Designed miniproteins, single chains. Designs and how they scored, part 87

Each design is a single chain, and the fold is of that chain. pLDDT is the mean over its residues in the fold that is shown.

## One batch from the design tools (miniprotein)

Design m3017
Fold by ESMFold2-Fast:
Structure m3017 (fold): chain A 100 residues (1-100)
Amino acid sequence: SRLEEEVKKAFEELYKYLKETLSKINVEKLSKNERLGIQLLLLMVLGEQGKLEELKELVEESKKKNEEIKEIEKEDKKKAEEKEIEFFKKELEKFKELLE
């Protein structure tokens, strides 16, 4: 239908904009909540694109890394934040590769 074609084009434009925006993000200036919000949004986009295996892998990797960061945070909050930012940067590169 015409509506289905219009929706598809809108998502293609949104994904292009998202990919361009991800390339411009200064990760170090983002709050923890802003980073989490971006991660959630990107996982939702992968789900919408039907990339369920890639989504599952990223969710499992994120869960494992968050558990590691929580243990570090008990001893060194600054080191935990640095590790979280490094992991987020790595996730953003993976998301950029997965976006169509």
Scores: mean pLDDT 78

Design m3018
Fold by ESMFold2-Fast:
Structure m3018 (fold): chain A 75 residues (1-75)
Amino acid sequence: SPGTVAALLQLATWMEDNKASHEETIETVRRAMRAMGLPESVIEKIIETLEELFKKEPDMSVLDAVRKVLEQFEK
């Protein structure tokens, strides 16, 4: 939903501003999606995609990575 995407992007912005690591970002996004009631299958698919992006592009910003992943899973 647009509200869920906006909330996750705001969270990603906050994490980037606070210099969160890729690992901290993955854990925080996973917990946030679980708290929002998203299905575990959807959470795991999003997290796996995010982990792959960070592995391939270690210098990719937290906000850019989260935005790119969410664009793929936005309806």
Scores: mean pLDDT 80

Design m3019
Fold by ESMFold2-Fast:
Structure m3019 (fold): chain A 83 residues (1-83)
Amino acid sequence: PASQASRDEVAPAIAKELGVEVPPKDWSAEEVNAYLLRQEAENARKQGKELEAEAARLYLESVLTGDEALREEALKLAEEAVK
């Protein structure tokens, strides 16, 4: 469950932890989550964690499109990345 208050309080802390720009306060919770997932994918890719980056990218795409098959593929890659 996403809320305006949680987003406004937590998103700046997460953005700082990831070393990225703070998302605008007028974004929806879904937009903020999509932005942070995209930044996590970019950071993983820069660190050579290709499976983690691809898993995050597919999960972001599943959130934006509502495609359940993409979500399942993202979870499969995430499990592969932690083996």
Scores: mean pLDDT 67

Design m3020
Fold by ESMFold2-Fast:
Structure m3020 (fold): chain A 63 residues (1-63)
Amino acid sequence: MLEGEELIEAIGAATRGEEGEKVREAIKQLQKMFSLKVDGVADEETLEAAREFLESIEKDPEE
């Protein structure tokens, strides 16, 4: 399971259409977090959730 910086980076890679074991793992984690189908595929729903996740981090990273 990916955490912190690795998770953020891998999710970002997924939104750019990159592939890899870490990207697939991050997609599965994201799918679990957003209660989506956990299949490791970057569907439209998964990519939407990925953008939401990255946006939420951007809003609060400067504490």
Scores: mean pLDDT 74

Design m3021
Fold by ESMFold2-Fast:
Structure m3021 (fold): chain A 62 residues (1-62)
Amino acid sequence: SSSVVDIANTLNSIGDDNYTGTNGLDENGSKSDPTSTTSITKASDGMYSTGSSNDSAADSLI
């Protein structure tokens, strides 16, 4: 989805290391249910990525 990708791109662009907000992004996990929804995660390389539902989702990537 474009909105989720836009958020991930914005976080990567500003170099924010720790996002705090209603979306509650996790550094190495999903922002919500890791297996049921598309999530934004921060990989070990420091970049945010989007994932799909019905995966292990800890490091789910599109």
Scores: mean pLDDT 47

Design m3022
Fold by ESMFold2-Fast:
Structure m3022 (fold): chain A 82 residues (1-82)
Amino acid sequence: MKKKIAEEYKKLREKMPDTPENRILAGILAAHRVRDPKSIETIRNFLRKILKLSDEEVEEVLKDEKKLEEIERKYLEELEKL
């Protein structure tokens, strides 16, 4: 399990700038994908509940890691203010 999470994490990290926010996001997404790779809804629920994205934005983000990075950065900025 940990080895597969590390592989998915590396794939996500290669597509994103090396920031703490992207490391957290990549780790969460890698864990969800490895533990429940058949449940796209688990990943979508993460994006909806944590990042508060619309269904259309979720679909776009799943196809574009740069958009996921931008949205996650904005969300983490709000969390840091709390």
Scores: mean pLDDT 59

Design m3023
Fold by ESMFold2-Fast:
Structure m3023 (fold): chain A 82 residues (1-82)
Amino acid sequence: MTELEKEALKYILEAGRALADGNYEEAVRNFEKSVELAKKAGNLKLESMAYRVLAEAYRKMGNTEEAEKLQAKADELDAQYR
């Protein structure tokens, strides 16, 4: 696992805790950071996972339009990796 992948996973974990605590703004910031790091790492599976949890955060905030857009990105990435 690369340093970028480790950092992305750390942000996903921190964002997941914020999401569970109802701190949706902190969760979104940390999930967005994890997406950026997953992209830099070239890890499509991790990038897909990061988009999926980011979509969940937006859905909990009531921003269904952004959530659907992010879910579509995750689904597209899922189709690309094996």
Scores: mean pLDDT 84

Design m3024
Fold by ESMFold2-Fast:
Structure m3024 (fold): chain A 75 residues (1-75)
Amino acid sequence: MTEEQVQKALQFIKDTKARIQKVIDEKKAELEKARAQSEELGRKAEKEYEAVEAQAKRALESLDEEEKRIKEQAK
């Protein structure tokens, strides 16, 4: 091969690598955006679950105390 053919082949490889890297970088940005959106939805669901569980636990404890009082009054 001539020196020029070698240089053109190396430049093509370099340009191809740069294009591949750009695609990787763009897809990585899309992935990070999707992850951030999924994490936000997950955090919201977790907070809602924790709030409902805390409220339900207090309500159940209140009902347990009322059931105990009713049973004591029925003696």
Scores: mean pLDDT 75

Design m3025
Fold by ESMFold2-Fast:
Structure m3025 (fold): chain A 64 residues (1-64)
Amino acid sequence: DLEEQRKAAEEFLASLSPKEKAALEAIQQHPSASLREIAEKAGVSVSTVSRLIKKAAELAEALA
C-alpha cells in the first residue's frame, strides 16, 4: 500500500537526527560514493552513515 509506505517513510525521516538527515542528503547527491566519502561530504562519522543505511535497509525489507 502506497499509504503505508508513505507513513513508514515519514516515521523514518522523523526518527533521523540532523546528522543522519545530512548523510541521507549526501547519499542522494552521490549515489556512487563509499560510506567514507558520504561521511566526509555530510560532515558525520562513518558509523552514522552505516547506522542510517542499516535503518533504511530494515525499512525497505519491511516494505517488501
Scores: mean pLDDT 77

Design m3026
Fold by ESMFold2-Fast:
Structure m3026 (fold): chain A 60 residues (1-60)
Amino acid sequence: MPEPDAVITLTFPASTPQSEIDKAVQEAIEEAKARGLEVVDVDTITLADGSRRVTLSLRR
């Protein structure tokens, strides 16, 4: 698997509404595009504490 040029990781408490998560992810994608980076992968996992982690893999 080719290595990404950058990674953005966002972590949200279990109590965070889906709308806030969606907004934060969209803002991160827009920021990446403004820097000339392409979003090639988005991974969302739920941690043991109920927190959600969204990882964006970016390439030039």
Scores: mean pLDDT 79

Design m3027
Fold by ESMFold2-Fast:
Structure m3027 (fold): chain A 73 residues (1-73)
Amino acid sequence: MPMTLDDLSPESREVLLRYEAGEPVTFEELRAVAAELGFGTDADLADRAYAVQVVRLAHRELFGREAPPIRLA
C-alpha cells in the first residue's frame, strides 16, 4: 500500500527517521509503528520478527530502497 511520512503520527515518523539514520530503536517503538500501519493482530505484533518485517516493509515503501538491519536498543 503506498504511503508517505505524512500518513504517520509524529511519533511513528520519528521512529522511522531514527531507523533510517541507523540509530537504535526499541521493540515497543517498532510494535507501535506496525500497529499504526494496521498490519496484524496483537499476537502478530507480539512477535518481534513480524514487527521488524512490517517496519522494514514500511521503510522500503517510504524511502524507496532496501531496508537496513534494525538495531534494537
Scores: mean pLDDT 72

Design m3028
Fold by ESMFold2-Fast:
Structure m3028 (fold): chain A 76 residues (1-76)
Amino acid sequence: MASVEEIVGAAIEAIGLLYEAENILKNKEAAEYARKGLEHAMKAMKAGADSEEGDEHYKKAVEAAKKALELLKAAA
């Protein structure tokens, strides 16, 4: 199950990817996935690290961040 540290880390990564996608690379698709990652990380935090709902949202946050990173690497 995802820890508070892992969920916070996912949120920070999503914020960084969103900033890079919107302000540096101007990749709208990558920015959309980064936003999804941040939304899921926030939902995981709200649900709690000890909850099944929190773990599910953490997994979705990680998956969205991977997609954002993949799109940014393809565009660079």
Scores: mean pLDDT 81

Design m3029
Fold by ESMFold2-Fast:
Structure m3029 (fold): chain A 64 residues (1-64)
Amino acid sequence: ASPETVGRGIATLIASGLSPAVAGAIAALNSGGDQRAGAEAGTRLARGELTPREAGAEIVASAK
């Protein structure tokens, strides 16, 4: 999956009422990324430290 698509997925899950860490972890699972990296990216996105694309890129980069 592309960083843009993954980042959009995180934003959609957060908008659905999931915590940022859970949203990021789920997005990572769905894209073959690392759950821990996903949870961190989602949390940092919610803190304004990352854009959605940057959060998605962190998850994509965590894929083995």
Scores: mean pLDDT 83

Design m3030
Fold by ESMFold2-Fast:
Structure m3030 (fold): chain A 123 residues (1-123)
Amino acid sequence: SKIDKIKEAFLLFLDSVKETVRELADPETAEQILKEIDKAKEQIKKAKSLDEAVEIMVELAKRIMEILEENNVPEEKRSLVFFRLLLGAQTTVYSIYKEVLGWSDEEALKKAQEVVRKIREAT
């Protein structure tokens, strides 16, 4: 189903975020963030719509950045995590609208940009 493909795309994105966090954060900070990602993965599996999955992702991005700041992760590394979150979110949402939902490139890109704005506003 389309919703299953949407969920698969978000779950693949979250797995990519786990690898980013393991690479860039210290082990204790990484463990805290990985627990939040696992919680978000379970929420994504239960999501009833694309919009609900987007809101889960936006809240997770906010929580990741809060944990990095609370644990005094260097600004350079926090900026790189944030950049990879924005790029991954844009790519994931664009792919869903274009390839799963069959929207035009222009409209899919607009939706991806709206999600990037939501993440920036939440953080």
Scores: mean pLDDT 91

Design m3031
Fold by ESMFold2-Fast:
Structure m3031 (fold): chain A 65 residues (1-65)
Amino acid sequence: SLAEKWEKIKELSRRQDELEREAARVEAMTKKDPKFKEQADKLRKEAEETHEELNRMIREYQESL
């Protein structure tokens, strides 16, 4: 349903914001200690994938109206 799609969009948006903040924080930590690089890279990829999914869901939601 449209209500379910909207709820998922809100959840995904919140998750995307959290991933962006965490990726930025861990990326900053890699300047002090390179051991965090792998974690930073994984978080950045997750943030990018989540952003793409969010954009796709928003488009699908708009097309459903």
Scores: mean pLDDT 85

Design m3032
Fold by ESMFold2-Fast:
Structure m3032 (fold): chain A 80 residues (1-80)
Amino acid sequence: SQKQEAQKILSKVSKDIKEQLKKEIKDEKEQEKIFNRVMSIVNMYVISQLVENNISEQEIKDVAKSALKKELKQYKKKQK
């Protein structure tokens, strides 16, 4: 089902985001906060795709990368 495919994609994206955050950010609380914000955006996008009956792994990955990049840029700006 599309819901099962969405869950598999979300699992992969979640793992990728966690690994990138561990490399970029040493503070575990900041990792968790950024992770939750990025996954909130990704989850809303996936729900939209499920409603439209059009699941795209590439689009979900692109949204995740964009959201993560924006959060990392804001984090680095606050650290300097």
Scores: mean pLDDT 85

Design m3033
Fold by ESMFold2-Fast:
Structure m3033 (fold): chain A 81 residues (1-81)
Amino acid sequence: SLEEVRRELLAAEPEVEEALATTPNPDVRRQLELARRVIEAARAGRVEEGLRAAQRELLAERARKFGDEALAAAKLAELDA
């Protein structure tokens, strides 16, 4: 359930914050910052919205980095359906 997912996300917050404070790796930091945004959305009661936004951002970054815009567009269309 979304309520159970929200509870799990909120429980992960201290671990995500500690990892952000300690990681020297910028790629790992970006992933953790995305996780932080999902947790913030969960706290606001927008779990599904936060998860969808995170997936869109990951697909967009992957497309930009690897030039796979067609795959990213197809996956984004699946999220909107």
Scores: mean pLDDT 77

Design m3034
Fold by ESMFold2-Fast:
Order: C-alpha cells, then structure tokens, then sequence
Structure m3034 (fold): chain A 94 residues (1-94)
C-alpha cells in the first residue's frame, strides 16, 4: 500500500514539475516516494536537487535538512557532503 502511495506521489510530483520545473517541495516529495520504494540512490538524488534549490533561495535550514536526508540514505554521496558543508557555512555567515 505504501508502494502504491509512493507511485502516485511520483506521478503527481513529476506532473507538477512540468508546470513548475524548479520546485523544491516537488523534489522533496520525489525523494520521499523513491525512499518508500527502496530506491535509495534515486531518493538521495532528488533530495540533493531539493537542497540545491533551497540553497539558491537562501533557505539554508531546509537545504541542510535535504542534504542530511540524502546522506542518511547514501552516506558516501560526496556531492551531498560538499553541499551540506557549503549550506552550513552560508548559514553561519548570516
């Protein structure tokens, strides 16, 4: 049942991205859905995309949360590690 919910969430979020192609909330929903499906690498990639969007928008706390979620799924993700340190540094500078 959670797998069916995740598949619906992917369809809705992907359709939403056709209208608003750079929406961090939709990227986050895709990460959540792929995690439910056990696709940890794909889930982490969507969380990294969400984090990058939040980082560009100056939403450092949300960016940090997304990168931490990505690393909880794929601890060896070097991109997420680098972006997490960048987001933390930018938050400290505010």
Amino acid sequence: EKEEEAKRLIDVAETGLLIIPDNPVLYKKLGEAYDILGKKEEAAEWYVKAGRNYLRGGKYDEAIEMYEKALSLVPDNEEAKRLLEEARAKKQAQ
Scores: mean pLDDT 84

Design m3035
Fold by ESMFold2-Fast:
Structure m3035 (fold): chain A 67 residues (1-67)
Amino acid sequence: TSAEAAALAAEFGRRVAAARAAGDVDGLQKISEEARALAAKSDPATAAWLRHVAEEAERTAQELRAA
């Protein structure tokens, strides 16, 4: 449902922000893996959003490795 999708979005966003603040590269990798796994089990619209979250987590991890 839209409400479940919004709650999931808020959870992933919070986790990415927390991992970034903590310098937690392994946590960001785990978030990316979880988002991709969930995308495989989701409807196409939710899957596209989850793949985008996985890509954002991967980019954030790369930025942290450079810092």
Scores: mean pLDDT 81

Design m3036
Fold by ESMFold2-Fast:
Structure m3036 (fold): chain A 97 residues (1-97)
Amino acid sequence: SLLDQALARVTQWLQTVVGASQASVDRFTKFIKEQVDKNKQDSPNSSDAVRIIVSIIDTMKKFGFPRADIQAMVDQMMRDYGVSPADQKFIRAHLNM
C-alpha cells in the first residue's frame, strides 16, 4: 500500500540519516498510523496520498523536526508518489500552517 511505502521511507530516513533508536522509530510510525486513521475520519474525501503526507507532516512537527527536514521529505514523497498539482498545492499550504 502507499502507507506501507511511506512508512518504509520514513523508517529508512530515521535509521540512516537521523540515527534514531528502534524505540523512537516505533513511536514515530505508530503516531503516523494513528494520524492517518484520524485524517481518514476527518477528511474522508481526501486522497490517500494527501492523508498520508499530511499525517507525516503533523508527526514530524510533533517530534520537533526542523522545517527543512519536513520540506525535503514532503517534496520527495510528492515526486515519488505522483501527487497531482492540486494535491501538491494543498499539502504545501498545510506545511506552511
Scores: mean pLDDT 86

Design m3037
Fold by ESMFold2-Fast:
Structure m3037 (fold): chain A 66 residues (1-66)
Amino acid sequence: GSAEEAERIRRAAEEAARNGDATAVASAPWEGKKLGVVTEEAARRAIEAAVAGDAEGGARLLKEGL
């Protein structure tokens, strides 16, 4: 993946978190993992937080892993 792809994913997760959209936050780490801009472990942690309803926590964990 590229820095531009990482920035796009980061922004998408932050916007989803601001909207309280945990489903959208969960999709961003999965895409980041697929593009190779985030590690499997960081993506998993972010997805777990988002599916537990912690949209802000999920976005934060994804940003830390990018």
Scores: mean pLDDT 77

Design m3038
Fold by ESMFold2-Fast:
Structure m3038 (fold): chain A 67 residues (1-67)
Amino acid sequence: VKEEIEKEVREKAKEAGSDELDAEQVKEVVEKFKSVLDEAVSRAMIHEAEIKPLKVEKAIEGLIKAL
């Protein structure tokens, strides 16, 4: 899971033209995304299947734009 998120963050960063992101910034985005995902799962009590295919892509794009 963490490896898949890291790959998607790197690919989305390239699409956004943010090739200047260093390894530490990528890890920070991954940690922030995982924190948001964990809060959504624990607080909303929804299953992971509803979050993963659609919300992951939008959440990663939003975090990269916020950088």
Scores: mean pLDDT 58

Design m3039
Fold by ESMFold2-Fast:
Structure m3039 (fold): chain A 66 residues (1-66)
Amino acid sequence: MKELIAEAIEKANEAVKVAGGTHPNARKALRDSAEALKLYMQGKLKEAQEKARRAIEHAEKALKEA
């Protein structure tokens, strides 16, 4: 779980750096990765995992569009 959250954050930051902070998918990736970390800290593991996966998907779309 920690590794998935860390990967989501790293991928979201990469998407912002490559595609730009104003890119819709990069912004969604950042938002979802931050929410995933918050949910993980609250012990909401299922919700954290779902948000982390969405963050990675949005980041990948941003990187593909860059």
Scores: mean pLDDT 83

Design m3040
Fold by ESMFold2-Fast:
Structure m3040 (fold): chain A 88 residues (1-88)
Amino acid sequence: MSKEEIDREIQIALLRMQRSVNRLARDRLSRVDSPVAREMEALLTRGIELSDQAIAALEAGNLAEAQRLIKELHEVNKQSMALHEQLK
């Protein structure tokens, strides 16, 4: 109803979408036998956990906690992307 409620619902929807993408990527990496794939799988698992925690924080109205978790999620995603470049 309020702008804040709409913004929160959109953010939760985007986090749920990202979580689904990370789960699919992790499942695909389970078929790859390499040390880099194991490192990426661990980062994707951490990203899924952070997404779940951020969604819970947003649903609870704890915006400060959600912002901290989203920042950590962004850092984990950067690390995952850097490892992906090594798979050339």
Scores: mean pLDDT 81

Design m3041
Fold by ESMFold2-Fast:
Structure m3041 (fold): chain A 70 residues (1-70)
Amino acid sequence: MKLKGKVVGVEDGIAYVAVKSKVPLKVGDIVESNGHKAKVIGVVRSGDTSVAIVKNSKFKAGQDATVTVK
């Protein structure tokens, strides 16, 4: 399953991708933004919003992203 999200922040090569969905994100899920891919290394959840944490210096804040959930 693919979920739409947005890169909401980038700090020191770590990107934060927000996804508004009840579908649970997991460590190891794949995030893609502007042709760059990274694995989820952490997830923070608040209600129906999840933030995926990925290590990738090529992600940019404000860009669209997709998360492929297993």
Scores: mean pLDDT 82

Design m3042
Fold by ESMFold2-Fast:
Structure m3042 (fold): chain A 79 residues (1-79)
Amino acid sequence: SHMDRLRAAELAHRAGMLALRGDLEEAERLIQEAERLAGPDDPAVLAARRALEAMRNGDLTTAIGSILRNIGTIFDLRS
């Protein structure tokens, strides 16, 4: 549903912020919750996974870019 997609996008955004802080285990947990709501192919879920993998690889620029895309997705879903 639209509400599940919005909730998943908000969880995915929180996961991205946790990944930026180095809390990779908690980020993975929130991504799994978002996947249960919207599925693994949801754009917000995919962006959060990209942010997590980028942080695991030390690629801060890619992580930030993915988080910004999720912010855009949340705004679009709220519109």
Scores: mean pLDDT 84

Design m3043
Fold by ESMFold2-Fast:
Structure m3043 (fold): chain A 60 residues (1-60)
Amino acid sequence: TEELLETMMAVVRSLIAEGNVDEAIEIARAFLDYLLKQGKISQAQREEGLERVAALAAEA
């Protein structure tokens, strides 16, 4: 799952760099929710992922 989270973060960084901040947040949320439902990540990992995305968005 580490590789999946890393891929998600790469996509998020690309979208933020293009100015698509709201889309980056929405995609990250949907992807993390999907992984949680599939049992691939814990609730804590979902929260950490969302916090990391929010931090990147705030820096944009």
Scores: mean pLDDT 79

Design m3044
Fold by ESMFold2-Fast:
Structure m3044 (fold): chain A 90 residues (1-90)
Amino acid sequence: MEREKLLKELRERIEKGDVEGAVETARKLLELGATQREIADEIERILREQGKTFEAGLLKAFLLMQIYVSGGDDEAFLKTLRKLLENIFS
């Protein structure tokens, strides 16, 4: 199943600190019909599993706020995701 493969790829890219790869994988998940909230929840879970509990909570809060403010715009979501991941892994 393509969705399962992309979820695994997303985890691997986040675990490696591959920001660009993580954003590209998130875009592909959106193209397959995953919601922005589902992607935010998955990334929060991965970061918590890595012990980045504060960063996980902060990322989810900002992504949910962005979804609300932008009316669910995918490009706005992905731009915010990139910026948050860049700050977490820098």
Scores: mean pLDDT 86

Design m3045
Fold by ESMFold2-Fast:
Structure m3045 (fold): chain A 87 residues (1-87)
Amino acid sequence: DPVKRLTELYRLLGQAVALILQNSPKSEILSLFNQITELLGVSPDSSEEELLEALRRFLEELGVSPDVAEELLEKLRFILKRIKELK
């Protein structure tokens, strides 16, 4: 169900941002990142461009407005910056 997958993605992105802001353990942040990449159908070792493109396609398939899509893309960019520091 694409709507349930969008809701889960929104939840996972929000949780990952919250964990980063709280300086939570590396293992918890990486666990959420792995769940995000699994939901998007991509490898956690994918490039930033590949991950952002996968998210764009997922949101376009669901008819998500450009403003909401940009908000979610910015959250993913923020998460990816932290993940690069942790790898």
Scores: mean pLDDT 83

Design m3046
Fold by ESMFold2-Fast:
Structure m3046 (fold): chain A 99 residues (1-99)
Amino acid sequence: MEEEIKKTIEYLVNELGVDEEAVREVIDAWLKNEKNEEVLRLALELMKAEAEARKKGNPPELLERVRALARELIRLLLPEEEREEALAELDETIARAAA
């Protein structure tokens, strides 16, 4: 996992142009608040999928991957009463990106 995380970070920064400081802030926040390695892994995979989708002009198949990863994070991080609103915002964000 640590080696996969490192490779994902290197890919995000070097190939997709994501700010290294932003990636490190996400990692630090997750480690301090939850120490949940699965949440960290999904967050990094979501950042990767989003950056790849953006770089390729938001093709539908990559936007669906972004939706799937974000939905799983919402399910793990948010209580049930907050999930419906978060899922609705996610769907709106994906629809805007697809337009």
Scores: mean pLDDT 72

Design m3047
Fold by ESMFold2-Fast:
Structure m3047 (fold): chain A 58 residues (1-58)
Amino acid sequence: SGPLVLEVQRALAAAGFDVPVDGVLGPRLRALLRQLGEPPEVTPENAARVKRFLASLA
């Protein structure tokens, strides 16, 4: 899950969200996932949804 967490953190940071890119599922990342309507976990499925949503903002 570490590499997948990094991918989600990089996508959020690129979209302008204040999140550390450290590969750790910390409180800030969990709060942002909840804000986006996702569970506070990183899975291949929800990571794909988050990345797709963030791409739609560009």
Scores: mean pLDDT 81

Design m3048
Fold by ESMFold2-Fast:
Structure m3048 (fold): chain A 55 residues (1-55)
Amino acid sequence: MSGGEVFELALELFTERAKELLEEAKKNNWSAIEMMAALGELMGEAEAEARRLAA
């Protein structure tokens, strides 16, 4: 796979999981700091997963 394919996959995984995270945050009344921390961690997880799938 090209680097572009890995990037697109990471973005897709991040977007879908971010939607789920936002719904969970809304349900549980997360603070802005909690949301920012969770989104940062999710971004790293999506990149790692995309690299794993591209290997």
Scores: mean pLDDT 76

Design m3049
Fold by ESMFold2-Fast:
Structure m3049 (fold): chain A 67 residues (1-67)
Amino acid sequence: SLDDIIEEIAKLTGLSKEEARELIERAAEGHVSELGVELMLRYGLSPEETERAGKLLLEGAELLKKE
């Protein structure tokens, strides 16, 4: 579910659920790859964590669009 994806992104990034939702909204409005670079550089995610976050952002964006 979208809520499960928000929780996983929040846990992975250390952000609040509200901030994680904003990342998903940005992914739905733009390119997931641009957010992936931001996650690595600004939030300090490893390459593996960035790949996982990117997949979650893409899945969350699809679920958000279906709501």
Scores: mean pLDDT 76

Design m3050
Fold by ESMFold2-Fast:
Structure m3050 (fold): chain A 73 residues (1-73)
Amino acid sequence: MLEKKKEEARRRLEEAERTVQNILDSAQKGAEIFKKKYENGEKIAKKLLDSAQTIADGLLRRARAEYERILEE
């Protein structure tokens, strides 16, 4: 049972890392579009990137904390 829980925890961490990368990649692409199409695009792009980074940091922190908690068992 412990081995399977560690495997699930690792899979969940990898899944969170992929989700974070997708969020950051999507935000980066969106930022480039806003910069090209709108006069205020740079300001909007920065806000989008800052928001995406905050979400990414929160997701990784939670996923890593859960992974470490399961490893302590």
Scores: mean pLDDT 79

Design m3051
Fold by ESMFold2-Fast:
Structure m3051 (fold): chain A 89 residues (1-89)
Amino acid sequence: MKAEKEQLIKEAEKIIKETKELYNLYKKAKVPIPQDVKDKFKQILDLAKQAIDIVKNNGDIDKAKKLLKQAKKLLEELKKWVEQVGLGL
């Protein structure tokens, strides 16, 4: 259980890091970020933070896993959109 909690926190932190790195790519490219893309960034960060809070508070680990799975799916959609607009990963 403890090792699984540490792994989930690391996974959530990695999602947060990658999400911030993508946001920085938009800023460096000086392209306007569409509102729907901004909403996806916010949703990914919120999902990852909720998962961390659940794990830290000894809550429902399966719920934390579902939140991280949803965050990963949204992050992959953002990465695909970044590729379509010609920004590097």
Scores: mean pLDDT 80

Design m3052
Fold by ESMFold2-Fast:
Structure m3052 (fold): chain A 58 residues (1-58)
Amino acid sequence: SGMDIAREIRRLIEEGLVDSEGILTEEAARRLGEKFGLDPAELVGRNATEFGVRQILT
């Protein structure tokens, strides 16, 4: 599941829904919550690297 979450976060980065510092926006958290059954309030403001995404800043 961690690999699937990392892949989805990479798609959200491509869509511009993760900021330049790798922080998950409210819209990114909402989409992850909807897809994976997670609470968006616990995802917003977290860094994408916490979920295995290692190349956010190029």
Scores: mean pLDDT 78

Design m3053
Fold by ESMFold2-Fast:
Structure m3053 (fold): chain A 85 residues (1-85)
Amino acid sequence: LSPVARRALAEAEELAIAAAKDPALSPEKREALQKALQSIPQKYRGVEESDELAKAILKEIAAIFRKFGLDEEAARVEELLATLP
């Protein structure tokens, strides 16, 4: 992975871990999390790996959520993954 790709994945992991540590997510917090997740690929737009990186990021986030038992959040991330080309 390039340094940019590693940074994007690290940012995605930080968001997923933070959400996993807060089991009492309000609907507003869940919506904010989803918007933040959608913004990660856009932050790295213009790099050669941007589309593949977006899929990799969402896949890793979903896996992290499932590891921490946040199955509903993981399912929402998987829905976002399904919408990507």
Scores: mean pLDDT 66

